# Ledger of designs, part 30: designed miniproteins, single chains, continued (5)

Each design is a single chain, and the fold is of that chain. pLDDT is the mean over its residues in the fold that is shown.

## One batch from the design tools (miniprotein)

Design m17019
Fold by ESMFold2-Fast:
Structure m17019 (fold): chain A 75 residues (1-75)
Amino acid sequence: ATNLTAAQEERLLRINRLTNELLDRLDAAPSREEQLALVDEFVARLGTEEGLAPAALEAIRAAFEARIAEAEAKK
């Protein structure tokens, strides 16, 4: 099992809260341009506030960009 310290658990909870906030905002944003801007803001916050590595930030960005593209393809 993966064991987390209290500090790591708090960080994970903050990231989860930011992720849920992003998902709600993406659902409310009608345009792809606005959705991509929200993803950029989210990734920037993960880098500056939570100190995620550049490789992790790029992976997260790519995942959300793929999700947005898939949603557009279903229209």
Scores: mean pLDDT 78

Design m17020
Fold by ESMFold2-Fast:
Structure m17020 (fold): chain A 97 residues (1-97)
Amino acid sequence: MFSEEEIREAVAEAVELLKTSKQLLSKEDYLALVISVALQILGINLEFTAVADASLAPGEYVLDLESKTLYFNPASTDAQLEEAAVRTVREVVESLE
């Protein structure tokens, strides 16, 4: 099992790697890439899709592990999106154990 610290470090590394590309990406593509790159850093070759859902509250997310899809409010802050990525990576890692 990966620790909370290892998961947060992987997401932080993914964010840093994507920093210069962020302005060229939609929020959906950015969030999907952060999750997928963080998983790749942890040795997991799995791609996630992120879908904007304005019916959710800012900072709220819904994770569908079966479809590998994270639903998020596009009005969420970068910090809220990064926290959603951390939670998604954790749930994926726990589902594989």
Scores: mean pLDDT 84

Design m17021
Fold by ESMFold2-Fast:
Structure m17021 (fold): chain A 88 residues (1-88)
Amino acid sequence: MDDVVDRYIAATGDPSAGRDVNLAITGLMQALTIPGALDSYDSLLDTSQQLITNAFTPLYGDLARDALERIRDMGLLDEAVADLREML
């Protein structure tokens, strides 16, 4: 996980990148425990966004979704899922 987080922060260069990726990883970790969330990448991202929205605010849910979409576009989503499954 630290490698995925570090690569995201390095690629983004945004002062909020650390917050956004931590929200994304928190949502993803919780989504991996929910039946059906593994049916597709879109289902994983939708479930992660909804969990963060419910725990905090819709704005934070949107930030988590945006960060997960960037992780997916960078080709790091499968690595993040594998790392989180090893931690669970």
Scores: mean pLDDT 80

Design m17022
Fold by ESMFold2-Fast:
Structure m17022 (fold): chain A 79 residues (1-79)
Amino acid sequence: MQMVPEERRDEFLRRAVEYYELALDESLSFEERMKYAEKGSLYLVFAGVPVEKITPEMSEEEVKEAARKNLERAKEALE
């Protein structure tokens, strides 16, 4: 796809990277990191990249692993 959505895709991918990096920032509270992981997942979905699902039932460590995987997917998609 090469229209306006392509430019928006790169913007969405950059925002996903930023939010997932914040979601992995151990200086932030778990509640803040979860909020950033949710925003990252939203932008990754908007970019059309498969997302590792993050749910409220997941442990803090499971959320961290899912956020890490999603961050790598976003970076790979940007290349």
Scores: mean pLDDT 79

Design m17023
Fold by ESMFold2-Fast:
Parts: C-alpha cells; sequence; structure tokens
Structure m17023 (fold): chain A 65 residues (1-65)
C-alpha cells in the first residue's frame, strides 16, 4: 500500500535542480549531490516520493555530476 507522498513532483524536481547546481559549483557539492541522489532513490522505493519525479530529479543530479 502506497503511503501519502511526502514531496510533490515539483518539490522533488526542484531539489534535484538545486543538487545539480551544487554538484557543478564544487567538489564538496558533488559529494552532497550523491547523498541526495541516494536519498531520492530510497524514498521512491518506499513510495514517499513519486517514481517519475524521483527519476527526473536523479537524472538532473547525474547531469550535474
Amino acid sequence: MKPTQTLSDEEAIELGRRAAELAKSSELGAVNAMFVKIALEVDADFGALSEEAAREAIALIDEGL
């Protein structure tokens, strides 16, 4: 049974964009972006986040890395 989503699709994508920008700005930002990516994958697996929004956010982070 899917739990209620914690983040909206727009919020998840915005988080991905912020992480991608951080990854592009510094090496420390790239490390932090990797942790955000892992957290998004875990949240999507547990249904706390839209699978489609998580996929888009993760793709943005991967482009920033």
Scores: mean pLDDT 74

Design m17024
Fold by ESMFold2-Fast:
Structure m17024 (fold): chain A 69 residues (1-69)
Amino acid sequence: SAETRAIIREELRRILGLDDVSAEVAAHELTRFIEENRDLSEEELRERLRKAGASEGVIEAAVRAYRRL
């Protein structure tokens, strides 16, 4: 959703210091991942992202966004 994407974009900008365009591109893929994995616990989400090759900064941004959903 647009709301989920906006929250993810905000956390990516905050944690990684990305500009709005870079954050929007990153938020696109991360939004899909979070929406497909909504039933996971926070710890399970961290582990799935780590296995997918996400950096620790991306994992932290994703988890913060997930807490706000």
Scores: mean pLDDT 80

Design m17025
Fold by ESMFold2-Fast:
Structure m17025 (fold): chain A 60 residues (1-60)
Amino acid sequence: MHVLSEDERAALRQEMNEVFDIEASEGLEKAVEAVEALVERYPHDERLHAILETYRRQLG
């Protein structure tokens, strides 16, 4: 439904870096919450779906 602009793609890359920082500092459960929020905003980004699925599998 949304078309990602170059600015939106750049912002998404920065937000993904923040998710990795959250995982390192606050743990996997908080990282999952952050990725879920990004998936809701960027539902067509395959990398976010892959990261979310990986994290959910690790949590159980």
Scores: mean pLDDT 76

Design m17026
Fold by ESMFold2-Fast:
Structure m17026 (fold): chain A 84 residues (1-84)
Amino acid sequence: MKLSNESRQELVKFSMKFKGKFKTAEDKLLFGELVNELTDPDVDKTKENIEELKKKYLSKAKTEEAKKNITAIVEKALKLLEEE
């Protein structure tokens, strides 16, 4: 299943809540890359693919705050997928 345009827009809006909640520039960039991958219209968004993105980005995150933010955006994406 693919995230709808409306779900992708909601995910981008939700991601804005984390603006300024990063201790390092590297973790902020990493979070932005994850949001871009989650909102890419050309990529099929299955539960499995989103969970794989979570594992990939959590392994790269350097701070607990970044891991918490990554977990929150992934959980939002999974919730939006379940509502479709």
Scores: mean pLDDT 78

Design m17027
Fold by ESMFold2-Fast:
Structure m17027 (fold): chain A 73 residues (1-73)
Amino acid sequence: AAEELRKLAEEFEKMGYTDIAEVARKAADTLESQGPEAARKVAIKELLKLADEGKISLSQAVAFATTILRLIA
């Protein structure tokens, strides 16, 4: 749920993964306003963008997506 996504964002931020924390917060906001399908799409899109920018690897994007998507679905 959205509260679990926000708690996950706090954990990522404490670990120094500020960009990933922002993705989790954006997914939480989208889940509350537009529902789970839109939230999943936003999470995947933002994580792929971070990989394309070289901030994370594709393997990391998949791992973070799996963690975030589990809380949406």
Scores: mean pLDDT 84

Design m17028
Fold by ESMFold2-Fast:
Structure m17028 (fold): chain A 66 residues (1-66)
Amino acid sequence: GKEDAEKAAKAAEKLAEKGEAAGAATSFHQMGYSGPEAEKMAREAVEAAARGDAKEAAKYAQLGAE
């Protein structure tokens, strides 16, 4: 349901902050993104978090609000 999508989005954000690209990709896939799209989003989120761009990582949390 809608709550499951929001939980997946928050899980992806936390996994990206920890540098777990594979886990983040799985969460994005659960949100309905294709495998290649989920992997790309997860990589971009992990790279943003690694650069210290916490605001960039926070954009993924807002996907559930829009």
Scores: mean pLDDT 62

Design m17029
Fold by ESMFold2-Fast:
Structure m17029 (fold): chain A 84 residues (1-84)
Amino acid sequence: EIRLDEKEREDALEQLEKLIALAKEKKREKVVEALEILKRAVERGVITKEELEEVLELLAEEYIETYGKEEEVEEGVKEMREEL
């Protein structure tokens, strides 16, 4: 069974932190809990890279589809600020 490399673990944790922050803003307590469990699994090295990537893709796609409109507005504001 393939464990996450040091770089893969770091990248995964960074992505999970971003998703956790988004879920907290949306008050999705159960999603936050699920993401925190995934983060802990990554830290413990008990999840494979392929499994983690698949779960993150599914979670991100469903989350973006559900809340993408609101987050797109926030991203649009950030992009406008960057151009300023």
Scores: mean pLDDT 64

Design m17030
Fold by ESMFold2-Fast:
Formats: structure tokens, C-alpha cells, sequence
Structure m17030 (fold): chain A 58 residues (1-58)
């Protein structure tokens, strides 16, 4: 499932990172990882679902 969010908070182990821009969030079939796509530039990165702390949907 893919959702649009305007804010995502991620814990990268060294601290929380706040992404305050429109992103697409896609969860893997096993629910273990999430792919976050920045809509402004198309950049993507994948993080463990356990590192996602907060999502504000559009």
C-alpha cells in the first residue's frame, strides 16, 4: 500500500530526522521495510518499519 504524507519522523539510531515535505510511503509485502520517495526530486530511500515514528498523511 502506498500513502501520501506531508511529514515523516524517522529514528536513524543517532537521533530523529524530520522530513517536512510531500513524500510517498510504500510498505513492503512483509511489513519489515518502508520506502520513502521525495516527490520534489524523485529520490527514494528504504528504512525498517520500526524506525518510522510518526506519519502525517496529506
Amino acid sequence: MTIKAKKVVIDLGTGEVEIKEEVEITESKDGKTVTIKLLKNGQEFTVPTSQIKKVEEV
Scores: mean pLDDT 79

Design m17031
Fold by ESMFold2-Fast:
Structure m17031 (fold): chain A 63 residues (1-63)
Amino acid sequence: MTLTPEQIREIAERVGISPATVSRILKALNAGLTNAEIARLLGISQSTASRLRERVLRAAREL
């Protein structure tokens, strides 16, 4: 699923992270990356990556 820059901004505001971080998470999910790989990419813990993944996907589903 390809989101517009405006939709990415809306997700970022809802989740409380930067639009750049949302874009990186969405690209990682489209590439089939694991929570561990997303955590490494963003420099965060796996638990934080898992939580951000769920929140980003939830926000995207509500658009």
Scores: mean pLDDT 79

Design m17032
Fold by ESMFold2-Fast:
Order: sequence, then structure tokens, then C-alpha cells
Structure m17032 (fold): chain A 70 residues (1-70)
Amino acid sequence: SAKEELLKKAKEAIREEVRLRAEGVPQDELDARAAERFKELVELAKELGLSDEEMSEILKEAGEEVEAEL
């Protein structure tokens, strides 16, 4: 489903940031990468026909799920 596809991509992006932070990548580089990943997720959400509200809920769910894995 559209929700599952966006959720999967969002979780992958968050896990990447957590890994890079653990590897000692500077916060300014992490912020730049996060901005790029957010743009990618916004474009995917639009392609999947998701509203801004639906996207926000899915991104929140992705963050909560990754946090629970840590």
C-alpha cells in the first residue's frame, strides 16, 4: 500500500541518520542529509497520492517505530 511504501522509506532514512550519528558524522552534515531525505519523502508521498496530513502521520509513525527498535 501507499502508506507501507512511504513508511518503509521513512524508516530507512531515519535508521541511516541514527547510524551516521553513531559513526560520528557532524550534525551540520546530518542536517543537510535529513533535508535531502525529507524532500525525497515529500516527492514520494505526492507520487503515491498521499495528503500532507497523511504524510505527517506516516512520518511520525516511522520515527516512533525506529525509536522503539533502539
Scores: mean pLDDT 84

Design m17033
Fold by ESMFold2-Fast:
Structure m17033 (fold): chain A 114 residues (1-114)
Amino acid sequence: NKHIEKAEEAIKKAREAATEATNTENDEVKKQELLKVALYYAQAGLEYLKAGNKEEANKFAEKAEEAVELVKAAFDLTPQEQEAANEIKNAALAIKQGNLDEAEENLLKAEKLL
């Protein structure tokens, strides 16, 4: 299933971004990589939803929301980073609602801001 493969690739990218965030002493790079973790979790959720796996879709949408809240708690975000974080949260909500078009649009907006 192409969508399961894309979800697995997004999860791999989330792990790579988390590793880069851990290995950097630069707070700007750390914020960007942690926001990418949230973005990639939301992308995984969307791909699981496209595959018809609502349980995994909801799980990764929740992980995306948690990742955004952790970044907001740890760092002061710029307006652009805050907008990216909000678009990721909007995508996660759309995934939970089964709204594929809204989720895809919100993720594309978040990706352009990061």
Scores: mean pLDDT 89

Design m17034
Fold by ESMFold2-Fast:
Structure m17034 (fold): chain A 77 residues (1-77)
Amino acid sequence: DEIQELKSEMEKRKREVTDSIRKQTEKELAENPEKAYEILLLGDAQVAFALAHLDEELENKITELERKRKLEESLQQ
């Protein structure tokens, strides 16, 4: 199932993006411990926005697949 494959791929991308942002946040915390609250708050916001963007990308890909299927059905008549 193409949609299931897209969902699986997106779950992997969500993990990779979250890990990347968390690693950057950890690095910044080590360099600037006096700004810990600000760094953590921004890191959480970055994760939230990145995940929302990936969810939108998945929805757009599914919509495009459905559009292509309708076009193919029209051509098969």
Scores: mean pLDDT 82

Design m17035
Fold by ESMFold2-Fast:
Structure m17035 (fold): chain A 62 residues (1-62)
Amino acid sequence: EAVARRLIQRELGISEEQADELVEAAKENPEGLTDEQAAALGEKFGISAAQVKGAVRLAREM
């Protein structure tokens, strides 16, 4: 959803494409991301694994 993407993008200071990838990760992982998945996305985006988990949780709860 466009709203989830914009909130994640603003909160984390990441690109629109990176925010879209986090929204898709939330849809594909309804039980949440593993520590390994969060760490891999965090490294890819230049943010912490905790920030990735928070963004995915936000996207799932919207």
Scores: mean pLDDT 76

Design m17036
Fold by ESMFold2-Fast:
Structure m17036 (fold): chain A 64 residues (1-64)
Amino acid sequence: SNEDAGLSAALATLRAGGSREAALAAYQRGVNGDTPEQTKDAVLAAGGSEKAGEAAAEALAKAR
């Protein structure tokens, strides 16, 4: 589900050292059905690292 995809992206963001704000951004994009690229961009915009954004995008893609 989109909710499970969002949770996976949020958890991956946190595991890669992302903040709670970056993880929330990843969650919201996943729940909304957005693309892995949009989810990465949202993590970066929320102050996340390149690694955190990539981790979020990969987790989102795997959950779908």
Scores: mean pLDDT 85

Design m17037
Fold by ESMFold2-Fast:
Structure m17037 (fold): chain A 73 residues (1-73)
Amino acid sequence: AGPEEAARSARNAAESAREGGGRGGYATLKMAAVEVEEGGNLEGAKALREAADRTTDGESGYRAGLEAAERAE
């Protein structure tokens, strides 16, 4: 996936993290990272995995996901 697809996945994951709490955000960001990596965007996938590891609650997951989206662009 290109940078735009990685950014979109990260933004969607950020919103899901905010709704689902830290556990939901972690899972969603990890899943998005796999999809982005399969699309060939290794840097975007790395940013998403790092965002997942920083997710401790819904708000931190939301912020980390948005930051990953900006880095994937």
Scores: mean pLDDT 70

Design m17038
Fold by ESMFold2-Fast:
Structure m17038 (fold): chain A 96 residues (1-96)
Amino acid sequence: MEKIEIEVDGGTGKDVLNIIKEMEKASGIKLEIEKIGMGAGDSGGLAANYEAIVKVDSSITPEQVKAMLEVLKKAQAEGHDASDGIKDFEKLLKEL
């Protein structure tokens, strides 16, 4: 079973984990967190930007990708930076 790595960004580590949990709930897939940490480019010690790399199964369906995209787009509308995750999932959707 082949794994695909997708980057997901969001404010705090808790916010990133909540986004991942909502993606799992919407798609019905359990996402494996490969990496979680502070995102690059934050200029202040008081503002943390966190990112996570998640693994998805290569057997993922277009409907599951669309469900996860909706979660990421909602997170971005709520003020989290999900741009990279949205881009990666849109690319994945085009390849399916």
Scores: mean pLDDT 71

Design m17039
Fold by ESMFold2-Fast:
Structure m17039 (fold): chain A 118 residues (1-118)
Amino acid sequence: SSIEEEKKRKEILEKNRPLAREIADELILGMAVGDSKVARELLARLRAGEPLADIVAAFRRALLEQGVPEELIKLAEELADAPDKEVLEKIKDLPSSERIQISFMIDALRLFRVRAAE
């Protein structure tokens, strides 16, 4: 029925919240890379359908240009596919600022994979 289809559409819209999702994606990337302009440029390239490998390579370059230590980037890349429990255990001895930064880098890498699959 049209009423049931309208209810389903409303539930999907409220659940997925495209505007909030776009803001959240920008925030995650901005917190990861430390530059909102670079975050927006990476999101625009991802949305334009650029290959995932090119987006990940550009993200890695942006992190290096922003002065993120290469060891921290490598750790984020290693942990991107790991369960959250393993991530928390592996980063527990890092300073709080580095734990926060690496968590956003991992979230950004996971976000790229999810968005590229859509």
Scores: mean pLDDT 82

Design m17040
Fold by ESMFold2-Fast:
Structure m17040 (fold): chain A 94 residues (1-94)
Amino acid sequence: SMEEIQKKMLEEIEKTKEKAKETLKDNPKALEIVLEGLERLKEAVKNGESLEKLREIVRETHARLREEVEDEAVLTIAQSMLQDTLNEIEKILK
């Protein structure tokens, strides 16, 4: 059902949120940007937005991470978390 699909997507986003809080705890700016991006993804999912919109949110969050996060290892981790979450959402939608 559409409700089960939405529930699975929201569960993946919440899983990433908890992982981000632990993984990025010492990098407050990266954590802030990742959590903001994940919240935007949650709202888009709740509103029934397209996969293209979800991809746009991840792309925009990646751009903000590149602008504001100077540590390249932290940047790579933060970007990978968002991309992995998007990849899992795409699998749920297939």
Scores: mean pLDDT 89

Design m17041
Fold by ESMFold2-Fast:
Structure m17041 (fold): chain A 89 residues (1-89)
Amino acid sequence: ELPPLGERMRALLLEHLERILAALKKKFPKITEAQAVSTTVGLLYHRLVHDEGLSEEEALAILAGEATEEQLELARRALERVVAELEAE
């Protein structure tokens, strides 16, 4: 189970909430905003660890709101890729 989102990561996700919901509702018409956010957070965590090369501890710290400006920028780019992949489905 992923920890609760920190304020900085929540703000970042909310920038893309409409795109995330639109993409996910095409496959899951009854998906809630909470489920959509949880799904996106899981995909973002996977990308940060496996594609961006962060440790599990670093990825969880970023999601919990402990991030440098460089880590936040990395997370922003990783989230853009996650959202684009959801839209391509």
Scores: mean pLDDT 80

Design m17042
Fold by ESMFold2-Fast:
Structure m17042 (fold): chain A 58 residues (1-58)
Amino acid sequence: VLESLKDILQSEGVSAEVANGVVENLKTYGITPQTIKNLVNGLKEKGFTSAADAVSSL
């Protein structure tokens, strides 16, 4: 599921480095509401709204 997320993030225009960072954050802290919320907020602040919506769907 995390490999699929990385591919989805890159298809939404996120760089490989940022997409890998999102996946590694989820691996480290787990797929929890708090981790998802923090990642969604970070992506929205960077202007990656579609990528943030993809992460929020986890």
Scores: mean pLDDT 76

Design m17043
Fold by ESMFold2-Fast:
Structure m17043 (fold): chain A 75 residues (1-75)
Amino acid sequence: HYEKALETYEKLGDHYNAGLAAQNLGNLYEALGNNDLALEYYDRAIEHFEKAGDHSKASDVAVQVLKIAVNKVTA
């Protein structure tokens, strides 16, 4: 499960894999319609990717955050 993977990678200081796990959790909760939890995991993914030096993946996740934020304001 992505949640267990995220916890494990965070404990190990593996920011790249923690970012991937958090992004996957964000995608999962977005698909389930839980935008608040999706945003929380996307924010964690951005932080982990920035710490890993992967600015490209951090930017990709930031675009997902903007899409959800726009939808939330309109609703």
Scores: mean pLDDT 79

Design m17044
Fold by ESMFold2-Fast:
Structure m17044 (fold): chain A 74 residues (1-74)
Amino acid sequence: SAQEIAIETARELAKKAPEEHKEAYEAVAQAIEANGDLEAVRIAAGAYASESSPEKGEAALKAMEEAERRAREA
């Protein structure tokens, strides 16, 4: 399902991301698992997976942080 793909994507990003980004990616995966908010990962994963990890990773981290907060709030 889409939710499973989103969670797996977030975890895979966490696995390959710098250690500082890992917690954010894992937190987003947990938020999606709990709330089913695919939009959070769509924003973050798109930014990270578009072309390159190092620079896009920072943008993805910011997007995931905001999306994670939104999922928690909702």
Scores: mean pLDDT 61

Design m17045
Fold by ESMFold2-Fast:
Structure m17045 (fold): chain A 85 residues (1-85)
Amino acid sequence: SELEALVAEIRERFRAWGLPELPDEVARLVAEYLLAIRRDPSKAREVLEELVRELELPSEPEHYLQVYELTGLDGLLRVILGELS
């Protein structure tokens, strides 16, 4: 499935960067929220508000929305994974 493929990509990326392995629940949650934005970009703000709350991310949802608007899902994923490392 798209979800399992993205979870595998997130785990491989962390391994390639030499970072500690993300908990499976965290990798899966990140993948689910990114796929939700990909499916309906008009809901990006709402999805990011939920993501920030669930992962207790250090920045406001507006920061991640701006990253998404400037760099797309790839840049957003990089920023989120950097904050989780």
Scores: mean pLDDT 82

Design m17046
Fold by ESMFold2-Fast:
Structure m17046 (fold): chain A 62 residues (1-62)
Amino acid sequence: SMEEYKKLIMESAEYSVKGIYYASLAVAAKNEGKDPSEYLEKLKEYNEKSNELEKKAEEVKK
C-alpha cells in the first residue's frame, strides 16, 4: 500500500542520515590520527538497513 511504502521510505531515510553521521565521525577520527573502524562498521550497518528498507518499499509499491 502507499502508506506502507511511505513508512518504509521514511525509515530508510532515517537510517541514511544515521549513516552520514557515522561517516562524519570516521572522517574526524582519521583527521585526528585515530582508528575510524568502529564508525565505519556503524556506517556499514546503517547503510545496509537503509538499503533493506528501500528494497521492501519497492516490493510494497507494486
Scores: mean pLDDT 86

Design m17047
Fold by ESMFold2-Fast:
Structure m17047 (fold): chain A 91 residues (1-91)
Amino acid sequence: MLKTLSEREKRVLNTINRLSKDRPATQREIAEELGISQSTVSYILQNLEAMGMVQINHETGEVVPADITDQMPKDQRTFQKQIEKNMKAAA
């Protein structure tokens, strides 16, 4: 069932986004970064996966953010530049 992200879920998602810049984050690494148990992280990740916010590899414990994650502005600068460019090109 689709739900609005809680603050805890947003913290987990933000941690995944930060760690996944170098490689897929593991549940263990996320737990260590947030100072919570791996079981708690696993529970939160299952909820995020159900919402389509992350992809979990249950064999390796690796987690990557899905395209729909919006904790960082998706090229907010590019979006603004695109609008400005279109306005300038309209002559």
Scores: mean pLDDT 66

Design m17048
Fold by ESMFold2-Fast:
Structure m17048 (fold): chain A 114 residues (1-114)
Amino acid sequence: SLEEFEKLLDEALELVKENPTKENIRLFLEALLEIAMLIIRETEDHKLLLQAIGLALSIIGALFDLEFNDDVEERLKTLETLAKQVRDLLAQADDSTRDKAIQILKETIKKLKE
């Protein structure tokens, strides 16, 4: 369900904000990338495919920036923006894709709580 995904996405983002280490920011970005790549693999909608490719490239850029930029506030703002974009694309995806995205977030939340 999209509602369950949104709740888990908000939980994961809050966990990163509470402990915004490079490792936790990387874990969250990697989860968002995995979801974007999932949408790319599963979608039959040409517009959604192109949007998901653009989002995946933006997330990859954020992962590279993480190695060179120490501005925590700027990084967190980027995470909020990318998370919203993932949510908006997943709202256009089918239930099977949403269920798989939920599993990715559940695994990521477990890692963030360690």
Scores: mean pLDDT 89

Design m17049
Fold by ESMFold2-Fast:
Structure m17049 (fold): chain A 61 residues (1-61)
Amino acid sequence: SREGIYKMLEDTRSGFKKGDIVEIKELPGGKGYKAVSLNTGQEIPLSPEGLEEFLKHAERL
């Protein structure tokens, strides 16, 4: 599973910043994922493809 805690390695266009700690959660029913900033509380939905692109800019803790 791609669920877990990640650290952002760079700023994102979606508003997450380098150094932010982000929790990735799978949405029920196979509808994709949600990224939650533990620094700001910001949440964004991610498709499976969007998650793989997002995780290119993040390191798993």
Scores: mean pLDDT 82

Design m17050
Fold by ESMFold2-Fast:
Structure m17050 (fold): chain A 78 residues (1-78)
Amino acid sequence: EEALERARQGVEFAERSPDPAVRESAIKGAADTIARLLEEKGLTEESEAFRQAVEDAIAAGDLDKAVEIVRETLEKLE
């Protein structure tokens, strides 16, 4: 629960921040927390796919898409 709350706070901070660099950093932090939770659940392939999807969105400059991916994955973690 603590890690899930931390990830939620990271996503909210990313959505709130007007600075793209700060937003990107917050997205990466939340994504790292979620990926670790997936790995702990034995969902290694899902964790790798999730990390790649977030990295691809950031590389494309689509931070809104990166936030969406993080939120969708967070919902699956219960």
Scores: mean pLDDT 80

Design m17051
Fold by ESMFold2-Fast:
Structure m17051 (fold): chain A 82 residues (1-82)
Amino acid sequence: SKESLEKAAKYFREAAKEAKKGNFEGAKEYMLKGLRYLSQAETSRTPEIVGLVLRALGEMIEGNGEEAAKSLEEAAKLVEEE
């Protein structure tokens, strides 16, 4: 639904904010919430969004909070285009 997509985008933006602070635990929690709402929306346009979220996770594992945030902000923008 539109409401689920709006929540997914909101959580990806919150994840980006936490990643910029270096709070990777908080960022991951928001990422998981965003992915849960994204899956409930059941859109066929998820591969690019999921790819960006996985890229952000990889960047956080490498300690790159700014790059992780950039990928999460891009994911939120794609969700908003749905």
Scores: mean pLDDT 84

Design m17052
Fold by ESMFold2-Fast:
Structure m17052 (fold): chain A 79 residues (1-79)
Amino acid sequence: GAPAAPVITVLSESEYSVLVRVVAPDLATARAAGRQYAAENGLTVMGELQIGPTEVELLLVRDPEKYLEESRKQLLEAV
């Protein structure tokens, strides 16, 4: 079953971003816990994917402006 308290697992980390998985008793608690984790670590939530009834994956970014600039540069260089 779902855990009694939110469990946050870091799936991957890069220079600009952290991908985390949050499992909680309900979806609202999972989202709240993930956003609190982001705030406590100076990260911005840039993406959210629900992967279960009480489980979400969040893309957390350290510097949104640099992340968006690099993403745009990579897209333009690929074309």
Scores: mean pLDDT 79

Design m17053
Fold by ESMFold2-Fast:
Structure m17053 (fold): chain A 120 residues (1-120)
Amino acid sequence: SIFEELLKELEKLIKIVEEWLGENSPTVKELRKLVKEIEENKENPEKVVEAYKRFLELIGEVLDNNPDLVSDEDKKKIAEKMLELGIKTTELVENKAPIEEIYKEMVKYLKEINKILEKS
């Protein structure tokens, strides 16, 4: 399912952050808590989008606070993708789009972000 694909991409990103900060970092624990919140609220698009936005905000904070982890060019690309995703998911929720369409958009951008980070 598209939701299972979303969870896989979120787990990939968490593993990248775990390699950078360590498994016991407060940031990694918060990212895992947000994934659990997404799983528990999977039928509620507003709550899923809110948790997902917070997840991406934490990723942005990690990149901003650790300038040597990712090149400035790749950070810019990731920031642009996070901004575009935030706009699109907000619009989809406001227009009461099917939750599957919201998940497809999240998966699309998360795959692109993960691809950049895996090659950095």
Scores: mean pLDDT 85

Design m17054
Fold by ESMFold2-Fast:
Structure m17054 (fold): chain A 80 residues (1-80)
Amino acid sequence: PLRPLTPEQAAEVDARFARAEGLLEASKTADPETRQALIDEALGLVDEVYRWLFENGVDVTPYLPRLRALLERAIALRNA
């Protein structure tokens, strides 16, 4: 059985998702080198969040749509 997050842990997860989303948004108006760096940082944050959720026995299912949206945006921006 997977455990729920504490309110403090949930806030940290949400903050990391928001930071990754902000990096992807900033990448849209950046020069090519800065864009790639921002996308890589966003993908690193997404990977860290997903790994942390998994390692802490949290049900990742509620977070999959947001993780998927972030990954799809990052791939699209990298290939633009």
Scores: mean pLDDT 81

